Designed miniproteins, single chains, continued (4). Designs and how they scored, part 58

Each design is a single chain, and the fold is of that chain. pLDDT is the mean over its residues in the fold that is shown.

## One batch from the design tools (miniprotein)

Design m13987
Fold by ESMFold2-Fast:
Structure m13987 (fold): chain A 89 residues (1-89)
Amino acid sequence: VTVVLKELPAAEHDGQKVTATVTIPLGERYELKMYEEKDGKLTLLGRAENVTFGEPYEVSPGEIYVTITGTFTVSASVKKLYAQGISYS
């Protein structure tokens, strides 16, 4: 299992639809989850919606990755938003 955590820009208004894009090693199954960081703690907000997968590509010699893109509706009260990509072997 490979986990990639990526900070996203904060929402500018309540109910904003944000796009999360993470690049993760090629695997058999994937998840894209959204987290809020507050006071040093990550709290799960939910799963990304409308998840799509790019074509596998070489990020560096011999390293095959996929880009996972999804959307999530977030509150403007969320100041530090993170996307977590998970790849299962």
Scores: mean pLDDT 82

Design m13988
Fold by ESMFold2-Fast:
Structure m13988 (fold): chain A 84 residues (1-84)
Amino acid sequence: TPKERREAERKQQELRKLEEDIQKRKMGRGMKAQDYLAEFNKFLFGLAQASPELIETLEILKQENQKLAQSDQEQYKTIKEKEE
């Protein structure tokens, strides 16, 4: 449906901005994360043409990635405090 395609295009623009922010953060985390993002992004562009619904899945994955990053920082603090 044309309406779905327009909505997918708008979501794609927002995802691109979010991906840029995540890429900046993960640039300091190593090559594996960067390689994953490059392949994942290429895969997404192919899927976006077939199923706009897959773009919604990215929003969920983004939120989960943020939780993992916060968890890593919290775990580092906990280890430091345990040694007191």
Scores: mean pLDDT 61

Design m13989
Fold by ESMFold2-Fast:
Structure m13989 (fold): chain A 72 residues (1-72)
Amino acid sequence: EEKIKAFENSLKQLEAEREKLRKELRDYVAKNPDLPSAQRIGKGLEAEEARRTAELEKLVQELNDFIKKMEE
């Protein structure tokens, strides 16, 4: 029960952060397309998104492992 609620909250937070990062990247790159800083920020945001996605995947795996253990 509690783990499911925590997981749902993590999913909503991750989704909101992804949307924010995408918007910030789009706006900054659109204003400064040829600047190295825009490319650097873009790569940085992509790396942060990948890290958060990996963290979410780990949480999903832990939940699945818990369910599997309960079945066995």
Scores: mean pLDDT 72

Design m13990
Fold by ESMFold2-Fast:
Structure m13990 (fold): chain A 90 residues (1-90)
Amino acid sequence: KEELLDEVTTLLDEIMRIVDAHLTPEQRAEVRRLIGEALRALFEGDYDKAIELVKKILEFVRQHLTDPAARARVEELLNKVIELLEKLKE
């Protein structure tokens, strides 16, 4: 359980690193806010809410991240986070 939580936080940190390089300050702030909400839901054991927030980040990235390679990488990482959260829910 803790191993999966550590992997989720590591993936979210990598996502934030890529987002910081490619998005505007306002867009970065929104992603940070959504990640913070997702982490809060995760630590409260609300995995369904955490998954919904991660999916919202995915939609935001699809709309605002214009670099194709960075977008593909962030989408890959976000999908991995969703996969790990689904495993935590079971």
Scores: mean pLDDT 85

Design m13991
Fold by ESMFold2-Fast:
Structure m13991 (fold): chain A 85 residues (1-85)
Amino acid sequence: MEKKAEEALKLADEKTKEGFERAMLILVDAISESKTPEELEKVRETIKQLIDKLKAMNTEESQQYAKSLETLEREVERKIKELEE
């Protein structure tokens, strides 16, 4: 899980459309593979870091990716609640 989070951040650091799209796919896979709330919290933290980075870029494309990641963050929070119950 930690390796996937680092890979997603590195891909986002390239500041390319392809890098951001690949980072999003890695995050979706990490969420699907996470079995504990602790693993999901690490993925959520990575998503928050990517949202901040995208908002700092201040382009129409980066704002659109940030909104997609905010939706993904809500799905992670939902899955954490399911695993804690």
Scores: mean pLDDT 76

Design m13992
Fold by ESMFold2-Fast:
Formats: structure tokens, sequence, C-alpha cells
Structure m13992 (fold): chain A 97 residues (1-97)
């Protein structure tokens, strides 16, 4: 039952840990890994069900909320994450309809 979405969930846990430790470098590294993975999956149509898209959107939204709560995170990173979250949400709404 290992899936790319389970890997993505693990990356979010690492982002949460880096946030608690105030480790900005680790936070950005895991954030970039999560964004790269979810971007790859959405571009390659690997997220096909509403449940998969909802889960991926939720992971990105949680990461985005943590990034917005940290003043050390550059606005450019926040904009990139927001754009990806918006694309995941659009695909979710299309799949659910």
Amino acid sequence: KRSPLQIAAGLLQQIEQASRENDVEAFLAHLDDLASLLNFMVKNKLLTTPDELAFATGLMQQALNLAKGNPAIPDSHIQTLQSLRDELLKEYLKAKS
C-alpha cells in the first residue's frame, strides 16, 4: 500500500517537524520536494479520483498554511505553492462534477 500520496504525506510530516524545530533550510527543502512530487503527479495525470485530488489538495493547503505562518519563508515560495494548490483544487472540482 505504498503510494506516491503516502510519500507526500510523509513529506508534510517532515515539513511540520522542521516548522516545530525552526529549521528554515529543512522546511524549504521538504517543501520543494512535496511541491515537486505533487506537481509531477498533476502534470502526468496520476491523480485521477476525487479522493486522490482532495487528499493532494489538502496536503498542499496544509504546507501553504505553515509557509504563510513563517515570516522567514520568501513570498515567491508562497506564490508557487498557492498556484499549485489552486491547480489541484481546480482538478478536484472538475473530477467531483
Scores: mean pLDDT 85

Design m13993
Fold by ESMFold2-Fast:
Structure m13993 (fold): chain A 94 residues (1-94)
Amino acid sequence: SKVEEVKKVLEKLLEQIKKNKLSKEEIMLAMRIFVQELIEKYELSEEVKAKLRELLEEAEKRLNQATTLDEAIEVVKEFAERVVEVIEEEQKRK
């Protein structure tokens, strides 16, 4: 259910970006809030928290380089896929 819950939140974020044409600043803020809430709600190891922060930093760097909404959407999509992989790996190792 944790992986499914995370996937649903990320799917909603992507749909909001497309529907509302969110700015880069709004997208970055949404990603930061998402990672912070994920860390606070789930008792994640320090290693997983570090990986999530690294993914956020990488996504923010790539988003700053994006010149179109479509490029920004691809950055968020890749970020979402990698976040899901990190959470799935954490669950498989328990």
Scores: mean pLDDT 81

Design m13994
Fold by ESMFold2-Fast:
Structure m13994 (fold): chain A 107 residues (1-107)
Amino acid sequence: EIDELVEELLKAGLAKEYKKISDNQIEITFPSATGVDGKVTIEKISDDEYKVTVENAPPFLTAYVNLKGLTPEEAAALSAQPKVEFTLTKDEVIELLRLVLEMGLEG
């Protein structure tokens, strides 16, 4: 399911590249108008926990804010960081990817 959503991001032109680093880790590269590609790494750290690292990929930060219901102040604090790391459940990772896909298809 995670792999299928990543493939849909590639088909939609929202993601530039997808690499399966291991059975527990994937890396997604995103095009940037500023010339520095964005990167998102999703790593399985336990049966119920995934570590998501977001670097220069604003749509993923927006999706995370929506997923967790963060305040504008919390959202601004995340956007100020060059690299953001957070831990999600499998269902939350699936919803995060779905939100990114939905946002990209609308704009």
Scores: mean pLDDT 78

Design m13995
Fold by ESMFold2-Fast:
Structure m13995 (fold): chain A 79 residues (1-79)
Amino acid sequence: SKAEIYQKLIPGERTVLYVRVPDSVPLERIREIAERFGGSVEQIAPGLYRVTIPKEKLVAFAEEVEALGGEIIDAQRAA
């Protein structure tokens, strides 16, 4: 999957993900998921979030986001 490719290519222990979700998914839901995976979330725009999580959890996090109808649109090394 796309998430598995990101997990292999991104160096370091943590990753920054740009996540798009449907309007039906509130910020609180994304925050709960990010926190459960040991991370944090910042809203960039309605339905668009910047999430920082441990890279080892990227694939499992992506599966949770996809289950909500969302998508990971980009993934980068955390500073």
Scores: mean pLDDT 84

Design m13996
Fold by ESMFold2-Fast:
Structure m13996 (fold): chain A 87 residues (1-87)
Amino acid sequence: SAEEEKREKLREEAGRKLGEVFLEAMRRLNATPGLSAEERRARFAAIVAVMAATQREIDRLIEEGASLEEVEEVIRRGRERLDAILA
């Protein structure tokens, strides 16, 4: 259906954007000097947790018929959470 095609395209776009957010977070973590191995593992675990929570919220919203704008807002909040971890 047209609605199924719309949801599929939204999932693809969200997945692409979320993947870019994850890769940028990983680049920032790898570029951060002075972290111990334990601190790096803790930040990595926190990044993975934020990404997983963001993906679950995106999946829920898309199933409920959310717009691209609503999905982009969830990704924006996920990025803000990552910024807090990487500060």
Scores: mean pLDDT 89

Design m13997
Fold by ESMFold2-Fast:
Structure m13997 (fold): chain A 81 residues (1-81)
Amino acid sequence: SAKREEIVVEASEGLMRMLLWELLRTAVKENLSEEQAIKEAEEALDKHLKTMKEKNPESSDRLEEVKEKLLAEFKERVRKL
């Protein structure tokens, strides 16, 4: 249902934001390059999305949109480091 899809998408966005904040902290602590930090972010989000899409196939397109949005935000944060 549309209501369940919205809840799944919001929860997944929250979890992905937490993962990206941890990765940002790691990038600062370990002095990762912008390219390496972005690559690790893409890989982490792809792994999470694969699991979420398998469990929630009706939310697949919305989850991909959230991934694209969060990657864009993460790239901008990394540029400020």
Scores: mean pLDDT 85

Design m13998
Fold by ESMFold2-Fast:
Structure m13998 (fold): chain A 55 residues (1-55)
Amino acid sequence: SAAVEEAEQRTLEKLREVRPDWVPVVARTMATLDEQEKLEFANSVLEAVERLERA
């Protein structure tokens, strides 16, 4: 769905800025997940990387 694709893109974009070393692992993991799992995983990763940026 468009929402899942948007969440994936937003998460990967933020990862490239804050933790580019995480991008390959996160992208590969998301490729193996279904739409709901991908959305939840992307949101969790985004939250984690935003916490790192604020620290």
Scores: mean pLDDT 83

Design m13999
Fold by ESMFold2-Fast:
Structure m13999 (fold): chain A 99 residues (1-99)
Amino acid sequence: QVDQVIQQTLDAISNNDRDRIQQQIRQLDRLLQQDPNNSRAWHTLGRGYLSLGDYDRSIYYYQRSIDIDPNNRSSWRGLSLTYRRRGDVDRSNQYRRLV
């Protein structure tokens, strides 16, 4: 179920479907209450919130993904991009070098 919800979230992001992104984010959050060690699910929440323009939550969820799996390069890239979009260029450059 988690993998299915991850894919549905990614599809919603690709289609820029804000309502579907919000719906899938709520599903992922509920699933993560049961399995909090899923780095991919935390990463997907980061991507979802980034697409919604919620940079602070995006940073939080990417950081959770990295805390579980420091080798998750896509989460480091997401963190860098989110800081750049928030206007924190120095922090963005710091995390970009870690990829």
Scores: mean pLDDT 84

Design m14000
Fold by ESMFold2-Fast:
Structure m14000 (fold): chain A 90 residues (1-90)
Amino acid sequence: MSPLVKEIKELLDEMRRLLLEDPDNPEVQEKVKEIGKKILELFKKLTEEEQKEVFLYLKKIYDEMLEENISQKALDLFQDLGSKLNELYL
């Protein structure tokens, strides 16, 4: 696995963890937004194949969160990140 893809996956896992613990906490929301910004900057450095791998991983996390009946606010944050990543796709 690419080191950049690994870092993005770890950031996505951290984002999920924070949202599962306390999605309504403003401090958690700020941390999640900061993680999202870092993911966007790293994503721009990826090859097309690596970008596709990140999209598949994001979709996997989203589907798992949806099945776990996670809050709509947490789902919306992941969906927003996915939309922003899609705009950067090569």
Scores: mean pLDDT 79

Design m14001
Fold by ESMFold2-Fast:
Structure m14001 (fold): chain A 109 residues (1-109)
Amino acid sequence: MAQEIIEAVEALVAADPDSVAVARGLISAYVSALADPSTPQEVIDALEAALRAMPLEALQQALAELAKKSTSDPEVAELLQKAAEAPSKEEMLKYLREVAEIIRKKLEE
């Protein structure tokens, strides 16, 4: 299970590291993995490593698109927009962790 996810992520990054579509998929997978408390740490680590390998510009564009799509949840949309405007991958990942925390708490309700 975890190994299959790691291999799939590595294949996506290797196939087209500049792709906005790949960036959107990786961001969604990372946030979903963080929001699920049963996700193994090695899966989270692999997804974070894949995101760090992506060009910042592709991640910023993907996040801006995701923010527009998330208009039904203004807190999530605002954090995704802040992540899209982040000048570094570290600040971007910080906002993605905050998005995952909001989703995790909402799933507990």
Scores: mean pLDDT 76

Design m14002
Fold by ESMFold2-Fast:
Structure m14002 (fold): chain A 60 residues (1-60)
Amino acid sequence: SKEELEKEAGRVGFLINLYRIVRDAILAFEDPETAARSIAEIDQWIAELEKEHERLEKEA
């Protein structure tokens, strides 16, 4: 339903914001080599979530 799509879009948007906070924390507190690996993975997850968020927004 439209309501379920809107709720899922909200959930995905929340996760994007959460991963961005984690990304900022890693950049602030981790050593450069550990940060580089973790940031690469998180950037991939954020990119995938942003595509999913756009899809859900268009379908809602």
Scores: mean pLDDT 83

Design m14003
Fold by ESMFold2-Fast:
Structure m14003 (fold): chain A 80 residues (1-80)
Amino acid sequence: SAAEAAAKAAQLGELVSQSTKLLVKMGNATTEEEKAEVADELRKLAEQYKALASQTTGTAKRLLEGMVKGLEMLVKALEK
């Protein structure tokens, strides 16, 4: 439905906004504690993208799954 499409678009917009804020926070993280906090927030964001991906199909699903993998790689980079 149009309402379902609008709700999914709003969810994606919020996730993109959260992604931008976390990338800024990640760039400013200098201590192990700050990096751990960012890693935890990135994991939570990845779970939200996974949830949205499970509600989509085709190209949209693959793009969202790509975003999840990107976030998971950033978590690993912060934890090494």
Scores: mean pLDDT 83

Design m14004
Fold by ESMFold2-Fast:
Structure m14004 (fold): chain A 81 residues (1-81)
Amino acid sequence: KVAEYLRKAAEAIEKGDFVSAYEYLAQAGAIILGLDEEQRQQVLEQARQVGEQQSKIKISPEVLKAQAQKLRELADEIEKK
């Protein structure tokens, strides 16, 4: 499940969809930290707000591609273990 969310976050980052990207990262983090439903909703809400703010900042496509690639590498490592 964690690896799936990391891959979805990578796809969203490559497309410049920071809201979806941060939501997927928050879902992965909630699983890793063992958060309950209420805590998960709080981190998802914060992730949406951060994503909305980030979408207004211009980031180079090269940086976005590099970040997405790192998330995919991490997801692959998690699946192999």
Scores: mean pLDDT 79

Design m14005
Fold by ESMFold2-Fast:
Structure m14005 (fold): chain A 57 residues (1-57)
Amino acid sequence: SEAERQKKLKENIIELTTHKLVHDQGLPVDEAKRLAEEKAKEFVERMQNPVEDPVGV
């Protein structure tokens, strides 16, 4: 299912991004998780509704 795949992808992005922010930037886990969730949400939304000019990651 597309929805199941997207859910797993989002969870993986959150986990990886949280770990990266904590280890690379020294952010608190709570803050890193919040930022990771925001980034994952934006990433998934952009994949489903791509803008005409998808530049800038």
Scores: mean pLDDT 74

Design m14006
Fold by ESMFold2-Fast:
Structure m14006 (fold): chain A 85 residues (1-85)
Amino acid sequence: SMTEKKKRVNEEIEKQERFIELLRLAHEYYSDKEAREKRENQMREEEEKLGAELGWSKEEVDQRFKKRMEELERELKEVGKIANE
Protein backbone atom coordinates (compact mmCIF):
# COMPACT_ATOMS: atom_id res chain seq x y z
CA SER A 1 0.00 0.00 0.00
CA MET A 2 1.00 3.66 -0.26
CA THR A 3 1.27 3.99 3.52
CA GLU A 4 3.67 1.05 3.81
CA LYS A 5 5.65 2.33 0.82
CA LYS A 6 6.07 5.76 2.46
CA LYS A 7 7.22 4.13 5.70
CA ARG A 8 9.86 2.13 3.82
CA VAL A 9 11.04 5.26 1.96
CA ASN A 10 11.40 7.12 5.28
CA GLU A 11 13.46 4.23 6.68
CA GLU A 12 15.74 4.41 3.62
CA ILE A 13 16.18 8.17 4.09
CA GLU A 14 17.14 7.63 7.75
CA LYS A 15 19.61 4.95 6.67
CA GLN A 16 21.13 7.36 4.16
CA GLU A 17 21.49 10.06 6.83
CA ARG A 18 23.20 7.51 9.10
CA PHE A 19 25.65 6.70 6.28
CA ILE A 20 26.60 10.39 5.98
CA GLU A 21 27.16 10.48 9.75
CA LEU A 22 29.30 7.33 9.54
CA LEU A 23 31.47 9.00 6.90
CA ARG A 24 32.24 11.82 9.36
CA LEU A 25 32.99 9.21 12.05
CA ALA A 26 35.41 7.45 9.68
CA HIS A 27 37.45 10.65 9.31
CA GLU A 28 37.47 11.02 13.11
CA TYR A 29 38.52 7.41 13.68
CA TYR A 30 41.35 7.51 11.14
CA SER A 31 42.55 11.07 11.92
CA ASP A 32 42.18 11.12 15.73
CA LYS A 33 43.19 7.96 17.56
CA GLU A 34 42.26 9.41 20.98
CA ALA A 35 38.72 10.31 19.88
CA ARG A 36 38.33 6.84 18.33
CA GLU A 37 39.45 5.12 21.55
CA LYS A 38 36.98 7.18 23.62
CA ARG A 39 34.10 6.21 21.31
CA GLU A 40 35.13 2.54 21.29
CA ASN A 41 35.26 2.60 25.11
CA GLN A 42 31.80 4.19 25.23
CA MET A 43 30.37 1.50 22.94
CA ARG A 44 31.98 -1.24 25.02
CA GLU A 45 30.57 0.25 28.26
CA GLU A 46 27.10 0.31 26.69
CA GLU A 47 27.30 -3.40 25.81
CA GLU A 48 28.72 -4.26 29.25
CA LYS A 49 25.92 -2.38 31.02
CA LEU A 50 23.24 -3.93 28.84
CA GLY A 51 24.79 -7.38 29.30
CA ALA A 52 24.75 -6.99 33.07
CA GLU A 53 21.05 -6.08 32.98
CA LEU A 54 20.17 -8.95 30.61
CA GLY A 55 22.42 -11.56 32.26
CA TRP A 56 24.84 -12.01 29.36
CA SER A 57 28.18 -13.70 29.97
CA LYS A 58 31.45 -11.81 29.45
CA GLU A 59 31.95 -13.86 26.29
CA GLU A 60 28.55 -12.80 24.95
CA VAL A 61 29.28 -9.14 25.72
CA ASP A 62 32.66 -9.37 23.96
CA GLN A 63 31.08 -11.07 20.93
CA ARG A 64 28.35 -8.42 20.70
CA PHE A 65 30.88 -5.57 20.98
CA LYS A 66 33.02 -7.18 18.26
CA LYS A 67 29.97 -7.63 16.02
CA ARG A 68 28.93 -4.00 16.56
CA MET A 69 32.43 -2.79 15.64
CA GLU A 70 32.50 -5.03 12.55
CA GLU A 71 29.07 -3.74 11.48
CA LEU A 72 30.31 -0.16 11.88
CA GLU A 73 33.38 -0.92 9.74
CA ARG A 74 31.18 -2.56 7.08
CA GLU A 75 28.90 0.49 7.01
CA LEU A 76 31.89 2.84 6.76
CA LYS A 77 33.11 0.83 3.76
CA GLU A 78 29.67 1.07 2.12
CA VAL A 79 29.55 4.83 2.76
CA GLY A 80 33.00 5.11 1.16
CA LYS A 81 31.61 3.53 -2.02
CA ILE A 82 28.64 5.93 -2.04
CA ALA A 83 30.87 8.97 -1.43
CA ASN A 84 33.05 7.84 -4.36
CA GLU A 85 29.79 7.89 -6.36
Scores: mean pLDDT 73

Design m14007
Fold by ESMFold2-Fast:
Structure m14007 (fold): chain A 85 residues (1-85)
Amino acid sequence: DAAARRLRLEREIAASFLYMQAELIKDEDSPTTPEVQAWVDRALATIPDLTPEELRAVVTEAVRLANEKKLSAEDLRRLADAFEA
């Protein structure tokens, strides 16, 4: 239906955005901190069931953590991969 197609498109856009962010920071990124690693693991578990609003919140938080050098390019790619699934 239209809602399912919109959600799929929003997930694909979110994944592409996170892949681009990972590529931009890959040479200057920092390892994911232990507290943020716990957040990443929980986010990965919830991604299949997220609403569009929750999806945008995860993207916003991931970008914020990456900008603070608390989330690695590799973990940004892991989140992007989960959005594509």
Scores: mean pLDDT 82

Design m14008
Fold by ESMFold2-Fast:
Structure m14008 (fold): chain A 68 residues (1-68)
Amino acid sequence: SAAEEERRRRERERIEEKAKERSDALRAQMEAQGMSPENVERGARMMYEAVLHKETTGQGPAVSSADG
């Protein structure tokens, strides 16, 4: 239903926003500590993916389930 699709889209947006907020915060902290841009990007990406994974664990198959 349209209502269910809207709910799923809203959940995805919420999860993505939370993941971005957490990764941006970590990025800023790592930069403030003088870490290299490569390490900052790696850490931020891992945080983003970890938040997405945690939030979506109970909603369906794991990432890359079709090719893993």
Scores: mean pLDDT 75

Design m14009
Fold by ESMFold2-Fast:
Structure m14009 (fold): chain A 78 residues (1-78)
Amino acid sequence: MKEYVEKKVGEAEKLFEEGLEKKDPELFRKAAKIYQELLDDALYGSPSLITSQQELDELKKKIEEAEKKAKEVEEELK
């Protein structure tokens, strides 16, 4: 289970970095979706996946940051 969380966080981080490089708002939205899926799994599906409140709060911040970046990049492309 720890390996699953690490893989998903890594995938989301790579998408976020790719979004910064390519200035693609969809990549940031994909990253946010992966973080949201992990958060939902931890809260509602498998509470043992993430047991630390600090780690849950970090996921929430990462979702907010990815969504904010998607919006910023989208506004720049207008």
Scores: mean pLDDT 77

Design m14010
Fold by ESMFold2-Fast:
Structure m14010 (fold): chain A 71 residues (1-71)
Amino acid sequence: MIDKMLEAFESIRDKVMELMNKSNEYSDKGDIDTALKLAEEMFRLAEEAGPDAGVALVAASSMLTAERSKK
C-alpha cells in the first residue's frame, strides 16, 4: 500500500512538477492559452495514471505536508 503509493507518487511527481513549473512560467508571462493547455495535459496525465496514482499523489502530498509541520 504505502510502498506502492510512494512508487506511483515518485513517477507522477516528476511529470507533474515539470508541467507545473512550465505552467507557472507561462502564467507569469500572461500566456493564458498555453497555461490552459498545460493544465489540461496535467489532468489527462493524472487520469491516465489511474485512481491509484491519483490517490497516491494526494495521500503522499498530505503525508509530506503533515510530516513537515510535525517537525
Scores: mean pLDDT 63

Design m14011
Fold by ESMFold2-Fast:
Structure m14011 (fold): chain A 71 residues (1-71)
Amino acid sequence: SWEELKKLSPLDMLSLTVQEVFALVDRGDLAGAEEVLDKTKEMFREYYPEEADWIEKQLEFVRRLARERVA
């Protein structure tokens, strides 16, 4: 639940999100990586806007990588 996630520091939560995203990217699941980043951004935006901004930058990077591989 989101309440359980709030027990982790923002830094710890970002570390877990980064690990998950790297695992998805390594498997070639760029769409899954985008989904994880987007959902985490939405969860953080209200209470942790600086962390949400960092996640948005990672999401833009993943979207660019996916686009370049299809072009």
Scores: mean pLDDT 71

Design m14012
Fold by ESMFold2-Fast:
Structure m14012 (fold): chain A 67 residues (1-67)
Amino acid sequence: MEIELPSSGEAEVPFPALLKAIHEGELIGEERVEDLEELARAKDRLGVLASIKYGTGDVKFFAIPLT
């Protein structure tokens, strides 16, 4: 089950999870995260990658619990 993360604010994510970054239906990247700090760092990295590839930070994040 995929959990869409808000663009701002907090979301309840069961860890460990696979974080996916998607822009207009295209997968930008994915990363396994074990806690909230790793989630925040991964979101930042994938957001930068989206900005490089598409010239914008307009990206949707989804967390997939790995349990």
Scores: mean pLDDT 74

Design m14013
Fold by ESMFold2-Fast:
Structure m14013 (fold): chain A 73 residues (1-73)
Amino acid sequence: AKVTLPVTCAPPFDAVKTFALIDSKQCSKLKTDLEKLLCAGYNKNKNDCLHYRKILLNKYGDKCLADLLPFCL
């Protein structure tokens, strides 16, 4: 049966590698939209952050991404 995904509905990512790339501002080397959103938000690129947020909301819904919605603001 198809069900609404829990908080783990976001794509999995390698947190250590993701944060290392965020620190070096190499956001384009990240593979998932979630990682790119985190990288863009951390580097204060609100336009890219909002772009990836829109993609993730379309795939996983607002319930799964509620904690990420203020991150781009």
Scores: mean pLDDT 61

Design m14014
Fold by ESMFold2-Fast:
Structure m14014 (fold): chain A 62 residues (1-62)
Amino acid sequence: MAEQARIEGLRKRFQAWLDWMKSKGDGAEEAERLYAEIMTKLDQGDLEGAEQLFLDYFASLR
């Protein structure tokens, strides 16, 4: 299903980001907090909101 494919893609991106944060040893707790918030949006069916939040965060790292 289209939604499942989108969710899987987002989960992989979020997992990679979370793993990266954990590998740094600092900020993992904050990364887990944001990850949980994004997953909550996905559970509510707000895929666009979850993706937008993640993209905006990633862009802010530059």
Scores: mean pLDDT 71

Design m14015
Fold by ESMFold2-Fast:
Structure m14015 (fold): chain A 65 residues (1-65)
Amino acid sequence: MEELEEKAKEADVYRILKDLSIAKNLHLTDEEIKEIAERIKSGELTLEQVAEKLGVPLEFIEAAL
């Protein structure tokens, strides 16, 4: 909440999710990665929900972002 108002660059979020998908062989399409990145940016998806959907630990996603 406080001083955490910084938003990740859209390109940065997309690239990180794409690299994560490749590294973990998650079979995500570019379209799916874009949807996830957009939902994270809009607040529709939390990082915990993304971690659960991708089958990876939350700390791994936090470290990547």
Scores: mean pLDDT 67

Design m14016
Fold by ESMFold2-Fast:
Order: structure tokens, then C-alpha cells, then sequence
Structure m14016 (fold): chain A 87 residues (1-87)
């Protein structure tokens, strides 16, 4: 029982680490997207504004894809934690 609990705990900790790493990447992509959105707003009606808007949208898409992966790691970690608590 103790060996099984330690194994599940280690797996949960690894999944949480992966979640945190992806959240850091998501935060960086969102921060960069926000900068491009501000530049697009400041230059509204110019070709440069449209280019910055496109860059922001691409970064938002990348962040969204990473968030889906992060959510999957979090759910797996939560399932393992629940199993540990029931043992």
C-alpha cells in the first residue's frame, strides 16, 4: 500500500510540474499577445495594426492549445490525488 501511494504521489507531482511549466509558457504567450493588441489599437486603421492583430491572434491560438494540454495534466493529477486519498 505505501509503495503504491508513493508511486501515485510521484506521478501526480510530475503532472503538476508539467501543468506549471505549460502555464508559464501560456502566460508568456498571453503577455506577448497583449502587447501586439495594444500596438494594433494605437495604430488603428494602418497596415501595421492589422499585422499586429494577426500576430496577437496567432499567439492566442498557441496559448489556447497549450491550455488544453495543461488542463489535461491537471485533471490527471487531480484523479491521482483522489485515488491516494481513497487508499
Amino acid sequence: MEEEIEKLKKEAEELRSKYNDLQTQIDNLQAQSDKYKKMADALKGSKIAEENKTKADNLDTQASNLQTQADNYRKKAEELEKKIKEL
Scores: mean pLDDT 86

Design m14017
Fold by ESMFold2-Fast:
Structure m14017 (fold): chain A 87 residues (1-87)
Amino acid sequence: MDRLLERLADALVNTALFAAENSDIQGVLDTVESTLTVLTRHFGLTPEQLEEVLKRTIEKLKELIKQNKHVDELQAIIDWLKEQLKQ
């Protein structure tokens, strides 16, 4: 299980980075939301598994921000993912 959740977090991070290179903040958010919806449905993630994927994704994005990569775009994604965790 842990390996799957790690792979899904990596997929979201890679999607976020790719979108950040090619889109504005709204385009990045739309791409990440669409990808998360597809992954959640395809793998049938439980609420606990989804929460773990979101937490891992947030941690990975925070490390990329420390490296000064796409700070505004990645911070917008982190803020959106944190709102998903509150629901």
Scores: mean pLDDT 82

Design m14018
Fold by ESMFold2-Fast:
Structure m14018 (fold): chain A 68 residues (1-68)
Amino acid sequence: GTYALAVPAHLDGRTLADLAAAAGLSAEEVAELMRANGLTPDSVLEAGQALVGLSERLFAKLAPLLAA
């Protein structure tokens, strides 16, 4: 199955590229995240937005940033 995470208030207004860099995502992981969510690197994240279709590896990298 896939995982989902909500964008927390402290990441509101950050770009997907900023989140990817902070989470240490590879180019393949960024492409997976973009494809699953219809996003680009320049997409601005909004608090409460769902990031869906996350693999276990993507979830493990993103959860520490999003669950704070």
Scores: mean pLDDT 84

Design m14019
Fold by ESMFold2-Fast:
Structure m14019 (fold): chain A 70 residues (1-70)
Amino acid sequence: MYIAKVKLDDGRIATVEGEEVDDSLLVGKAETEDGRKGRAVIDLVTKKAEITFDDGEVVKGELLEVEEVK
């Protein structure tokens, strides 16, 4: 399992809990500091992130940090 922090283009920070897919993508559940939930796809090579919130809003961002948790 991985925990990542993403800075969204609107200035919010999202925490992502996910797993690596296809050795270059991290896919998981995202939650912002204000409690909005969604699904994140993070490109580990380019460090670009995209979060699709439960209401259908899509927000782009950048990967700040990622940590493997066991």
Scores: mean pLDDT 83

Design m14020
Fold by ESMFold2-Fast:
Structure m14020 (fold): chain A 83 residues (1-83)
Amino acid sequence: MKIYLRLRLPPGVDGHEAAKIAAKAIEEKFGGKVISATQLWDGTYASVLVEVEGVTGEEVAKTAVEALRKQGIDAVVDDVVEE
């Protein structure tokens, strides 16, 4: 299943770096494939598209937010779409 995740980032955070942190955490936890991990709108948002099996969009979003929080980044889930 494909899951699209968009995260709103605090000011001063590199959106591309935030997207990579989120994508790596999802891949390490669920063994999924990262299709894309990029910044949107001048880095205000991070976007991650992953292909995972037996995992919900909520679990993916939680994993991404927790990984970013561990790095001192207070990201907020803006959108989660399954398939």
Scores: mean pLDDT 83

Design m14021
Fold by ESMFold2-Fast:
Structure m14021 (fold): chain A 89 residues (1-89)
Amino acid sequence: GVDDLLARLEQILQQVQTETDPARLLALVDEAERILDEILATGDREAGLRAAELLRQTAMSALTKVTDRRDVLRLIGRLLRAIGTQLDL
């Protein structure tokens, strides 16, 4: 359910704050984006806004820890998607 998906996003945010491996950071952000897509598919606007905010925070945290240009650009894309979702909802 939506509550389980939101709980997983909160766990991902906790994990990304302590993670230092770039590949694991990117995997966590990718998982967060997939969960956002699942929540948006339910049509629950309030849950969508919360999920987008959690993705924003997760992507921002990961972005401060990666140095590879491709990884930085990918994370910026995820951050912009989270912001765009909040503006569109």
Scores: mean pLDDT 89

